# Designs tried in a protein design run: designed miniproteins, single chains, continued (4). Part 90

Each design is a single chain, and the fold is of that chain. pLDDT is the mean over its residues in the fold that is shown.

## One batch from the design tools (miniprotein)

Design m15113
Fold by ESMFold2-Fast:
Structure m15113 (fold): chain A 118 residues (1-118)
Amino acid sequence: GKAKAEEAKAEILRATAAAEARAERLVAELGPEDVERLEREALEEAEKALELAKKAEKTGNLADLKEAIRKLAEAVALLAAARALAGEDAPLSEAMRRAEEAIEEALKRIRKILKSLE
């Protein structure tokens, strides 16, 4: 119960820190010409994160939950980098909107699993 919730929360903290560092590196190393590629990669990783979150919800397995958390953090980092490089005045592309929707659904499922472990 509580021990599994604490391990999952620790994974969220580690994955979030890694994602923030990765997004900063991508923004520093890449330019506006990379935005379309990052958008596509963000969508691909977001859809994978959602499928892993659905799997974790069905299995209740801590390892599956940790994998979903890590994949979600990767998607968030790519989306954050794409948005930053596109600029605040740029309209959200269809790929960015779809990635954001998949990320939000994955987050809802992960939160539901975490609540069930406490």
Scores: mean pLDDT 86

Design m15114
Fold by ESMFold2-Fast:
Structure m15114 (fold): chain A 79 residues (1-79)
Amino acid sequence: SMEELAELLQTELGLPEDLARRAAGALLGDPNVFLSPAELTTLLRAIRAHGAEAFAARLRELGFDEQAEALLTLLRATE
C-alpha cells in the first residue's frame, strides 16, 4: 500500500514524513503528485547512501517490484 511504501521511505532512507508520502504517491503513479527536481535529488541521494540494491530488495519484499525496477533504472540514468 502507499502507507507501507511511505513508511519504508521514512524508516529506511530517513526522509521526512511529507516527502516520504509524496514520493510513495509518485512511485505508485499518482498523477496528482509531483516531486520537484530538488525533492527527486534528495530521494535519489538517500537511496544511494542506503545502497540502491539493498533498497530495491526491500521494495520487492513488500511487493513493489515495478517501483524497484523504475528506481534502479532512474539511478543508472543519473550516474
Scores: mean pLDDT 79

Design m15115
Fold by ESMFold2-Fast:
Parts: C-alpha cells; sequence; structure tokens
Structure m15115 (fold): chain A 71 residues (1-71)
C-alpha cells in the first residue's frame, strides 16, 4: 500500500536521523509515523528521544522498520 511505502521511507529517514544525532529530524519523522497510523510505535520512539535515550529510540526504530518490511 502507499501508506506502507511512506511509512518505510519515513522509518528509514527516522533511523538515519537518530544515528546522526539529528533530534529535530527524528522528532519530525516520529510525528509523520503517527499521522500514518503507527501511533503507538511512533509515540514510544518519541518518548525515548525526549528522554535522551537514543539507544532505545534506534532499537525501536529498527524493530518498526523490520516489521514494516515484513508486511
Amino acid sequence: SETLQQAIRTAEGLLAALEAGDVVAALAGAKELQSLGYTDEARRIEEAIRAGDLETAIRLARELLKQLKSQ
């Protein structure tokens, strides 16, 4: 679906932003994932970013990306 393809691209961009330490871009990506219907997953990633726990945010983003690609 178009929504799934957009979510994959957004999750890839979110992961890249997190690995680069770009918190502003990472938060924007999490918000976009929420708008695409991945509300619970994106909220958990946003909470980790806001807590400064980038390790958890990266892990959650990678897990989400794997789940999206397996659909």
Scores: mean pLDDT 87

Design m15116
Fold by ESMFold2-Fast:
Structure m15116 (fold): chain A 70 residues (1-70)
Amino acid sequence: KQKQVQQIVEESLRRVEELLRAGRLTPEALRRVFQDTVDRLSSIPGVTDDDIALALQELADRVAELRARA
């Protein structure tokens, strides 16, 4: 369960990095990545709302670090 959650967060981060590198990281694109992440996490059996909240917090923090570096 936790391993699948972390994998989805890492895949979402790679997508954000790809969009940033391509000059395509718009607020709309970022919103789509977060929405896709929520949808993917919600589809995993046994994932709770707390698991989703923690994963989104980690993703948001790491995206902020990426954007600060750019």
Scores: mean pLDDT 80

Design m15117
Fold by ESMFold2-Fast:
Structure m15117 (fold): chain A 75 residues (1-75)
Amino acid sequence: GMDLDQMIKDLETGIELSSSSPEEKARLLIDLGKAYFQKGDYDKAIEYYREAAKVGTGKLKEEAEANIEKVEKAK
């Protein structure tokens, strides 16, 4: 089943558990941004992608920044 609210809760828990790994946290923040984008909450999606871009490096930072542009175009 597609339960976005449960997926969001699981991702939030994962972020708390990954606080010692910036790269893992950035990936989970990108997944949270995608979940909120699917839910139609564009402002929350951008906020999570912005956090991912702050903690992520290299490809993860670039992926987060690209996703911000996609959400802004969808508004």
Scores: mean pLDDT 80

Design m15118
Fold by ESMFold2-Fast:
Structure m15118 (fold): chain A 55 residues (1-55)
Amino acid sequence: VQLSGALAELVKEIQRMLADPNVPIDGVAGPLTLAALQAFVDERPEFQPLLDHLQ
């Protein structure tokens, strides 16, 4: 319960950070969010662990 809520909040923060109009801020790590995060990680590889955690 608490861990699930924390993950959803983390996903929402990532969605806000990406600022991609095609990515809804809904806390769901769907294909649009993962694709946008992959593009972000390609420029900032230090964020690779976040992408790995959400897959």
Scores: mean pLDDT 72

Design m15119
Fold by ESMFold2-Fast:
Structure m15119 (fold): chain A 98 residues (1-98)
Amino acid sequence: MQEKMEELGDILKPLAGDPEIQAYIAERAPEFAALIAADTPENARRALELLVEALEFLLEKYLEKYGDEELYKELKEKLEEIVKKAREELKEIEAKRA
């Protein structure tokens, strides 16, 4: 999981200088940090939902800014794999606690 989050950071790094992206992240970062800090299954699920929303926004901005449909598709597929892995780990945690 942590390795996949590091890969996500590297993917999003080219967008880090965009003021719209910075504003979007700044508005949502406190909520995301609070959800991670609380370490409950409900908060983990909500954090995943916020992550998905942020990734969809970043991909849309990437396509708008660069117009590279091939790279956009590769990024989208990679992000979908990260989300899928995160959901699988959440289900495993829920099953272990149930």
Scores: mean pLDDT 68

Design m15120
Fold by ESMFold2-Fast:
Structure m15120 (fold): chain A 71 residues (1-71)
Amino acid sequence: VAELEELADAAGLTSRLAKQVFAALVREGVPPEIAAEAARRIEELAQRISDPEKLEEEVQRVVEEARARAA
């Protein structure tokens, strides 16, 4: 959807993973501001963590935190 893509671009998201997480969170009802912050954290983690398993674990933690903040 064009609106979600525009919001992701406005948040400065460039990675495919970060954009996918942003779109998923917004579709679940998480406010775009919280979803964008979570996606940016995932971009930072992807640059810092080279272990795929550790990255997946941290990504899930960030997603859960974003959902909790939206509740």
Scores: mean pLDDT 74

Design m15121
Fold by ESMFold2-Fast:
Structure m15121 (fold): chain A 103 residues (1-103)
Amino acid sequence: ADERLERFERAMEKIREYMKETGSLSKALQKVPEIAKEEGLSEDEIRALQYALQLAVREYNKLKDDPEAAEKKIEEIFENLRKQLQQYYDDLRATEERRAALA
């Protein structure tokens, strides 16, 4: 299993808890670099997480009059990010395996 995905998932959960604690997606977005550094995320992973939270802020603002729909959209954004990163890590591994086979 790729431990990078597990680190990313821990960072996401910490950010979600901070969002619940503060009641603010914008404050959670500001906290991303600190939490990501604590979990040892790369700059690319930090950017991906920040982008997903920016999308979550946008969707929350569109659905502010429907809190249940807003929460569902935020969960969908985080789940899609998790799947994209899993695919990214799988692709990196496949590339290394192909290079090893050609060497």
Scores: mean pLDDT 74

Design m15122
Fold by ESMFold2-Fast:
Structure m15122 (fold): chain A 81 residues (1-81)
Amino acid sequence: MLEKMYEKGYKLGVELTKESEEKVKKALKDIQDQIKRLTDIGKKAVKEGKGTEAGLKGSLAPLLALKKGFEEGAEEAKKKA
């Protein structure tokens, strides 16, 4: 599952880098904002005894894989431009 999210991010990073740097920055910001939102929700749930830190890490893992793929795909495309 994480490999699929990484591959999805990688392809997106490559394609958006071919279109414009502004689109790359907006997509990266969206991914970062989603990670922050889920982190804040998860931390609140852990603090209120309604979740676990392991559960928070598990919920973030797909988005972190997507972000890593996106950053690596964008960097590779930029080096070939």
Scores: mean pLDDT 80

Design m15123
Fold by ESMFold2-Fast:
Structure m15123 (fold): chain A 82 residues (1-82)
Amino acid sequence: ARLPDTKEAYEVQLKIIEQQLKEGNYLYVEGLIRTAEQHLDQLKARDADLTVEFFKELSKILEKYGYTKLAERAQRLAEQLE
């Protein structure tokens, strides 16, 4: 999975993620976080502000649906990109 390059793509990706979490399909989101963790240096070379906001919002959505460990991993990604 690729990170969004625009605010509109960012909002669409978060809506898809929230729908998957509502249906209990957390494996898609876990895979996205794992890929980001493995490619952290490549993510630092992108627009950091948009990437940081994406992972902060992702962390909030994950916590809202009870995926506390995934929320912590998303928050750590945001902190490592700042």
Scores: mean pLDDT 76

Design m15124
Fold by ESMFold2-Fast:
Structure m15124 (fold): chain A 75 residues (1-75)
Amino acid sequence: SIHDATVQTLSEMSTRLSDSDLGKVGKSLSNSTIGMQYFDMDDDKAVEHLGRNMRRAGLSDTDVQFAVDAFRRAM
C-alpha cells in the first residue's frame, strides 16, 4: 500500500540522511501521495511523481533514486 511504502521509505532513508534532508523526504512523500491517490497513478507514474518532487525539494539524484527504489519495493 502507499501507506506501507511511505513508512518503509522513511525508515530506509533515516539511516542515510540528515534530519533536515529526511524532513524534505517526508514532505515530498506527503505531497506526492495526495497526488498519487487523487489522479489514480500507476506505480511508474507514482515513482516518477515522487522523484520529481524530491528533486524539487533539493535532494541529490542519488538520494532520490534510493528513495524511489525503496518506495517501489514496498508498493
Scores: mean pLDDT 84

Design m15125
Fold by ESMFold2-Fast:
Structure m15125 (fold): chain A 64 residues (1-64)
Amino acid sequence: GSMAARQARIEEIEREVERISVRGLLTRDVATARAEIDRLLQEVPEEVRARLRARFDRALAAMA
């Protein structure tokens, strides 16, 4: 795809990761949320993947 399509997909994945993170925190089903996030992150560059994983881990720590 074009560069614009790739960027739009990254933004879509960032929104999905946020939604899954919130659901995981509310339901306390962390393992399922982490697995879903890891699957989505296969489509993004490594720096974006690391950032979004760190964000989810920080959210979990804050809610503990």
Scores: mean pLDDT 79

Design m15126
Fold by ESMFold2-Fast:
Structure m15126 (fold): chain A 91 residues (1-91)
Amino acid sequence: MSEEELLAIRREILAGLTPEDRARLAALQAEYAREWEALRDASAEERRALAVRALDALRELLLGLISDPRHREALAALFEEAKAALEAELA
């Protein structure tokens, strides 16, 4: 993914965000920040599992905000790559 593609995706997300969508993003961020804090002294495996779950939740929310199929495909590929990298660390 290029910097121009990331900027285009960011603009689409920001243009599509309702106050309710912003509240959902803030709530999701706060929820995973609390779970991450609770796992401060947990194993690396447990922390990576939380990171994978957080990525899945963020992916579902952000992809729902994108109407351009090319931007959805590019962002979905980025999330799959990030998830695969985290899962490889667990294997």
Scores: mean pLDDT 75

Design m15127
Fold by ESMFold2-Fast:
Structure m15127 (fold): chain A 90 residues (1-90)
Amino acid sequence: MKKEKLRELVEKIRKVLTEEYKDILPVHVYIALQLDIAAIDFAIELEDYEEALEIARDLEKVAEELGLKKLAELARELTEELEELLEELK
């Protein structure tokens, strides 16, 4: 259940980036954010939630700095879910 919710959040993040920000971001920034999202998805697949959290926190920070409010809010939700999961695994 929790891993599925994390995957759903990553999918929502990817959709928001593609649908709302693709045409307004510089290409190099768009590609960098896509790579971060792919790295988070891969870390979740490997159940490396600590690495996923680190990358998700960086994504949230970058989204906040760029003023991508909806992306930043979803990245924050993802970081909160990852933090909760890591506490459950201790």
Scores: mean pLDDT 84

Design m15128
Fold by ESMFold2-Fast:
Structure m15128 (fold): chain A 66 residues (1-66)
Amino acid sequence: APEPSLEEQLAQLERLIAELRADPALAQELADLAVAGGVPAAGSAEALLAMLEALRAQTREALARR
């Protein structure tokens, strides 16, 4: 199946968050691309990072339940 496991999703999210925190210009570029792709809530680097952090927290909670 094309969808990764929760463990793989968590690893990808943690890696992405670390990369974006290390490169603010990349974070802003991805935020701009997300808006162009129809995700207005990710219109800034801070907003994009907040969304990814929330998704990471949700994924960790799902794994912690089982």
Scores: mean pLDDT 76

Design m15129
Fold by ESMFold2-Fast:
Structure m15129 (fold): chain A 82 residues (1-82)
Amino acid sequence: MLEEYRAVLKQLEEDGYIEHPSKDASYMTGQMLRAIGDGIDQGVPPEETQRRALLEGLYAAARGPDGRHSDAEAAAAVARAL
């Protein structure tokens, strides 16, 4: 799971989705932490919470901090890299 997400993240970087590494990393981390908090609050099992957090991180990487890409475009980019 984690190795697959690293491969997808690397592909998104190679495809030019990660334009500003520091801003993108901050945005990704924020979205991942929010997903973890939501999962804990909703009583989601740890493995599923981790899966959701990693997926939100990938969507955030593809989407960009300023909404450079739509949610639909981000989802398509992540799906192609999987």
Scores: mean pLDDT 74

Design m15130
Fold by ESMFold2-Fast:
Structure m15130 (fold): chain A 71 residues (1-71)
Amino acid sequence: FDEELLREIQEAMVEIAIAVTVTVGGELDAEKLARDTGMPLSTVNRLLEEAKKRGLLEEGPEPNVYIGVKK
């Protein structure tokens, strides 16, 4: 099995979660997403921080929680 393919699938799952959060609204919990994807929390947080820098997410009220930005 290709470890690079697994990583691409896991990163796609994170991107889908971000897109759903931005489109539908609500909160994105990095710890839950890490558990659901099997990725380290540090890796999920890195991807979510990149999305935040792109204006897709902002920090939520709880640690490791993000909120979708419509713009």
Scores: mean pLDDT 79

Design m15131
Fold by ESMFold2-Fast:
Structure m15131 (fold): chain A 66 residues (1-66)
Amino acid sequence: GLTPEQQKLVDEIMEESLERLKKARTEEERRRIFQEMAQRLLDKGLPLDVVSLAVQRLAEEWQRLR
């Protein structure tokens, strides 16, 4: 499981990425935002399963807005 500190980091990066998705004009820009979020989380040393779940959660939240 995630520590509270790791969960806070994931939530903050996801919230930032969701706001960027709302402002993106093209599918290419949206794809880049997903890729950048995954890369940022991996670069911070988070496990692959955590990164995959965060990407899934971002996609789910984006689908709820459409």
Scores: mean pLDDT 84

Design m15132
Fold by ESMFold2-Fast:
Structure m15132 (fold): chain A 88 residues (1-88)
Amino acid sequence: MVPREKAVARLRRAVSQAVTALGRAAGLSDAQIRRYVANMVGVAEAILELMETWMPEMMTEEGMDEFIESLTERLVQRAREQILLERE
């Protein structure tokens, strides 16, 4: 089983890097990028807490790798949609 602190650190890094790259590509200010990163990291941590509570068997190295990859992709898509809504 992966320790929660290690899982949280990996998830925060993956989401922060992906959302920051998206925000820079979209031409957002540093303040706007920080806001989106904070929001998406918060959502990711809440989902991880629910997964640990309801499906603790998924807290394996392989399960965490797949979870972080899938969740990061979904959160990047959500951030992209929110950025589009603020621009239109």
Scores: mean pLDDT 79

Design m15133
Fold by ESMFold2-Fast:
Structure m15133 (fold): chain A 81 residues (1-81)
Amino acid sequence: SMEEESKKAFDRALEEGTRLGRRMLAEQGVDAAIEAVRRLGERYRKELSEEQGRWAYAGAEAAGGLIAMQSASDRLAAASE
């Protein structure tokens, strides 16, 4: 179904954005990681069909949120000694 294909596009972009964001977070920090994931979302929109591109774009944006969350969790852990 269209819903199933849209979910797959979202999930794939979320996975790739999360992997990229995690790598960038470890190497360059949260701001660089979020920016890299935002750019990935823009690339997905250009490469995919109109509907699939919108869902992939949303998936990449969701990955950015997860990276921000992970950064906050890491800071809490560091503050706990």
Scores: mean pLDDT 84

Design m15134
Fold by ESMFold2-Fast:
Structure m15134 (fold): chain A 93 residues (1-93)
Amino acid sequence: MKEKKIEELKKKARELNKKADELLEELKAAVQAGAPQSKIDELVEEYKKTARELAETYRKLSLEQGSSEDEAEAFGDIVLSVSNISLQNALKA
């Protein structure tokens, strides 16, 4: 059971990472094209939602692989911080 859960979490992390990358590219293109603020806001919210799901997935994966709760929370926080930097860079495009 534990191995299956780890593989499911790894698959989810890969899918969420791909979605986050696609959203950043769409956001960057929208900003550069002068898209309406409503479209930019929609992409930002979808990216933030995806980043939160990714952080939670990595937190759960870390716990399943034997990390402490504190270590798993710290890893999730790092994922969110990196995601926020990527978002801010896309918005400056």
Scores: mean pLDDT 86

Design m15135
Fold by ESMFold2-Fast:
Structure m15135 (fold): chain A 97 residues (1-97)
Amino acid sequence: MIAVGLLLHAASTSPADVQAARDALVEQARRAGWPVVLIEVELSDEEAFDVEATEKKAREAFEEAMRRYPGARILVGGAGITQLSENAARKAAEEAQ
C-alpha cells in the first residue's frame, strides 16, 4: 500500500508552516506503515480563501494522483488555508476514492 499526501498551501504561507504540514503527512503515513509520495499544490492567497477554487485544484490533483498511483490511499494536509477549504479538499479526496 502506498499513500499520496496532498499538501495544499497558500503562496504566502511561511516555509516553517509548510514544512510542519509535510512532516505531519509523512508521520501519518509512517504510523500507518505506508510509503508516502507528497504532491504539493500551491494556491494563490485569493484561491486559499475560495472554497470552490481550492476544491477544484484539489480534485484535479487527486485525479492525477489516482492515475499515477492506482489504489493509493490519499491523505490531505493544509497550510495557510481555511479549515473550510481543507474540509472541501478532504471531501473531494473521499469522493475520488
Scores: mean pLDDT 81

Design m15136
Fold by ESMFold2-Fast:
Structure m15136 (fold): chain A 84 residues (1-84)
Amino acid sequence: AKALLAAAMAAGARIALLRPELVTPEELEEARELLERMTALADPEVLAELEKIIESHDLSTIEGVEKAGKEILEYVKKKLEEAA
């Protein structure tokens, strides 16, 4: 559960770093620190699957970022349900 949540947080921070214009400079620095910390705690297999979701969407668009976020959320929910 903790490793899954860390992977999800790392994926979110990565998306923020790819779209720095959507965040403040302070939020960008926090996202960078969060990415480093959460990646170290993340399950490598879960992190790899979340990276595939990120790469499957056009993150240069707001619509692509929204779709990537929704797929990440659905993936995390599915993994949490499998653990229950």
Scores: mean pLDDT 72

Design m15137
Fold by ESMFold2-Fast:
Structure m15137 (fold): chain A 73 residues (1-73)
Amino acid sequence: DQLMKQGEYYLKKAKELGEDKSSSVEEVAEYGQRAADNFALVAKTGTEEQREQAFKLIGEILDIAGEKALAHE
């Protein structure tokens, strides 16, 4: 529960930074990585449902990072 909540907090920050034109790709990647690390721990220690949700949220992190990188090319 705490890992999922912390991961969701970092994911929210990554989304906010991804939408902020003044933020860097590196800032989005840093918060995205922190979120992914928390979701990876949920996937290792949680139920099958929590594992599926964690992988889905990791997918969202990759989409955010990819969109931010493309916007700066």
Scores: mean pLDDT 78

Design m15138
Fold by ESMFold2-Fast:
Structure m15138 (fold): chain A 109 residues (1-109)
Amino acid sequence: SLVNQLAALHDSALAMAKKAEALGYPELAALAREGARLLDEAKEAVEAGDYARAIELVDEAIRVNKELIAQLEAALAAQPNPELQAMLDTAREDIERLKEIKAELEKLL
């Protein structure tokens, strides 16, 4: 289910935001929360049958996640941290899942 996949990615983004805050990276937390907001709105758009809006929101979530990756790479370059590395790995996997979701949404247009 696309709704269930978007909900899982939303929960992942919120977990990442909490972890980033705990590690002292409030800007990373803010990006993760923005991603979560976009994914929740995309889920609501899918439930409403507005697949064009859902695609737009998924594209925005991909852009926010790319910015999150860039910030994580910069933080890791400044100081290696296995928890930041785990967040980077998760963010990279989440982008690939979002691209798959976008492709499935495009089939519903």
Scores: mean pLDDT 92

Design m15139
Fold by ESMFold2-Fast:
Structure m15139 (fold): chain A 97 residues (1-97)
Amino acid sequence: SMEQQKERLMTIVKFRALGLAAEVYLALKKNPSVSDEQREEIEKLMRKVTTAKTLDEALEYLDKLIEKLKSLGLSDMAKRAEQFKEYVKEVKKKIEE
């Protein structure tokens, strides 16, 4: 059913968001040039992405996360976040029909 398909897609988005959060956490741990304040800001943005109640909310915070990662020179992590953003956009299209 369409309801079951939407539920599965939302579950996949949630698990992929948690995977991105783990990757970002590891990237921050490996980069000593990122200040504690900048780390806290990124962690807050990641939390907002992982706890987003809607796909639009997730996309908003993903955009902010991508901009912040780029500003810090974390270009590989920014690309991974951009890839996840494209996936969320495709899920949104499928859910909105």
Scores: mean pLDDT 86

Design m15140
Fold by ESMFold2-Fast:
Structure m15140 (fold): chain A 84 residues (1-84)
Amino acid sequence: PPVLSEAQRLEAHRRFQEVVREAFKAMLNGESIDKIVKLVRELAKQRGLPQDVTDALINAFKKMVENNLSYDEFLREFAREFEK
């Protein structure tokens, strides 16, 4: 796990929020979960998100679709997956 300064953590959070926003936008436009997963992987790679964060996001999106979770429930699921 990387040792990050507070400024680096804030920048990483900003990039994370941008990926999440684009994925939710695609979901609201009726894109399939497979296309959303592909989009998240592509955006995460472009923005330099760690693989662990990317995998946690994808797992959280899959559970959100399977269980019809709210945004807040999605964020809790993402946190749970990332704690592994």
Scores: mean pLDDT 73

Design m15141
Fold by ESMFold2-Fast:
Structure m15141 (fold): chain A 98 residues (1-98)
Amino acid sequence: SELEQQKADAKAYLEKLDASMEKALSKVKTKAEEYVLKALAYALKYAAYLILGDYKKAEEYKKKAEEYFKKAVELDPSYKELYEQMKKEIKEVEELVK
């Protein structure tokens, strides 16, 4: 089943994401960059949990992604456009899964 493959891929992705996150954070030079990386990782977890049908965890990670992006923008306003793009992508993913 395509859905079973998508769920397997989402689980594998979540496991790799945590390792990639730690590696990326080790190269971070600013607090704003740290918050952006965390926000992006949480947005990706949101999408993965939507695919898995875990709407409670999806909502938790959506909230964390929005919180960390707001903190990043407060420290560095240059991230405003990236935050607006993330909000648009979240809406598009929501429309795909209803």
Scores: mean pLDDT 81

Design m15142
Fold by ESMFold2-Fast:
Structure m15142 (fold): chain A 85 residues (1-85)
Amino acid sequence: MEEIEKLQKELMEKVQRAHRELLRAAKEVSPELQPRVSELYSRLVKLTMEGSEAQIANDAEKMRKVMEEIEKLVEELDRLVAENR
């Protein structure tokens, strides 16, 4: 129970941070990078839905996989933003 509760909190925090960073990037990056930011945003929306499904199912393995994909998405976004700065 506590492990699942911890995973749920971590997943929610990662989603919120990624969403915030994506919205900021969408306003700041050059027009050439806008399509890439939009694609990352679409991926985050899909991952958020998958994460919600995993939480409802109490599927710890699925929650971990979703968190890994969100981490990869944030890494990709950070590289994109660094190129634009």
Scores: mean pLDDT 81

Design m15143
Fold by ESMFold2-Fast:
Structure m15143 (fold): chain A 68 residues (1-68)
Amino acid sequence: AMTVDEVVEEMRRIYEEGLARGVPVEEVERRVLALYMRFLATASPEEQAELVARLEELAREYNARLAA
């Protein structure tokens, strides 16, 4: 099973690839959501809370870089 750190690193790679290749926002968000849903299927409430907080930071960085 993936750890929270591994999931966050994979989500970061999805965002970075999206920015580097000009992938549509809707496709990037869909890929991140798919990974999130897969992790939630086996995650504890504590792991879910940690992932949400870290994903919000990643999404904030992605949106800031899109706007630049």
Scores: mean pLDDT 84

Design m15144
Fold by ESMFold2-Fast:
Structure m15144 (fold): chain A 72 residues (1-72)
Amino acid sequence: MSAMASSAAFRFISSGRAEDLEVDPEGVLQVLEEFSGKHLSQADREYLLSLPAVQRVIKLKEYLKTGTLFKP
């Protein structure tokens, strides 16, 4: 299961597909932090994990572009 989840996390970083994120949202956030060189606060991680899938994908794509998480 862990290997599958990690694979999905990498696919999300490459493809930006919501289904890849939904397999392992926490794994995606960890991979994102490692590859971007940015860290997410616990509050930011909790916020992202609480969002519906569509909104989570939008926020993560924005974070990848800007290096900043924009909260409402």
Scores: mean pLDDT 63

Design m15145
Fold by ESMFold2-Fast:
Structure m15145 (fold): chain A 85 residues (1-85)
Amino acid sequence: MINELSWEYLENKFNEAKNLFEEGLKNKDIEKIKESIKILEDLINLLNRTLGDQIYNDPKLKKFMEELKKFKEEALKALKELEEK
């Protein structure tokens, strides 16, 4: 349903964030890394608002949320490292 979004949409957005992050790391492009982080934050917020507690009832959604959070933490770490050098 529209309030849950399609799985295809969620995976496409996550892949978009991953591609921006990898490209940002390769080119040392801080703005692309920031854009990646924003997409990840937007996805996490969207899932929390649309599904809330239902995330914990679906193993696939729970795993996806954990993957988003982990990738965001790695992206934030890389961003800080690039900004400090």
Scores: mean pLDDT 79

Design m15146
Fold by ESMFold2-Fast:
Structure m15146 (fold): chain A 117 residues (1-117)
Amino acid sequence: DLLEKVNKILEEERKKIRTDLASAEAFKELEELLKKFVEEYKKEYPEASELELKVFELITLMLLMGYTLEEIRKKLAFVPEEVLKKALELAEKYLQEYMRELFQPGLDAAFERSKKL
């Protein structure tokens, strides 16, 4: 069962994160961010299967933890290529958009500071 295997890996990765993140608040913020991305996937692709959603959730979590694309592909080699490719593309897209929004105020402040020097 592909879904059971994905769920097992997802729980193992969550356990590692809970151990590595010394702060319970940091873990909670990560869980809320992950939930937000899964809900955006559901809105954009309401027909997505549970397997597609869980693969996307796992890939997003691994990317947030600093896994490389190569490491993710090796760990999820058992997932059908179409599901894996779509989940990777969407996870990177949502993370890039989130990071841009999160860091844009800091970048704008840096540019305004440079104008005065």
Scores: mean pLDDT 76

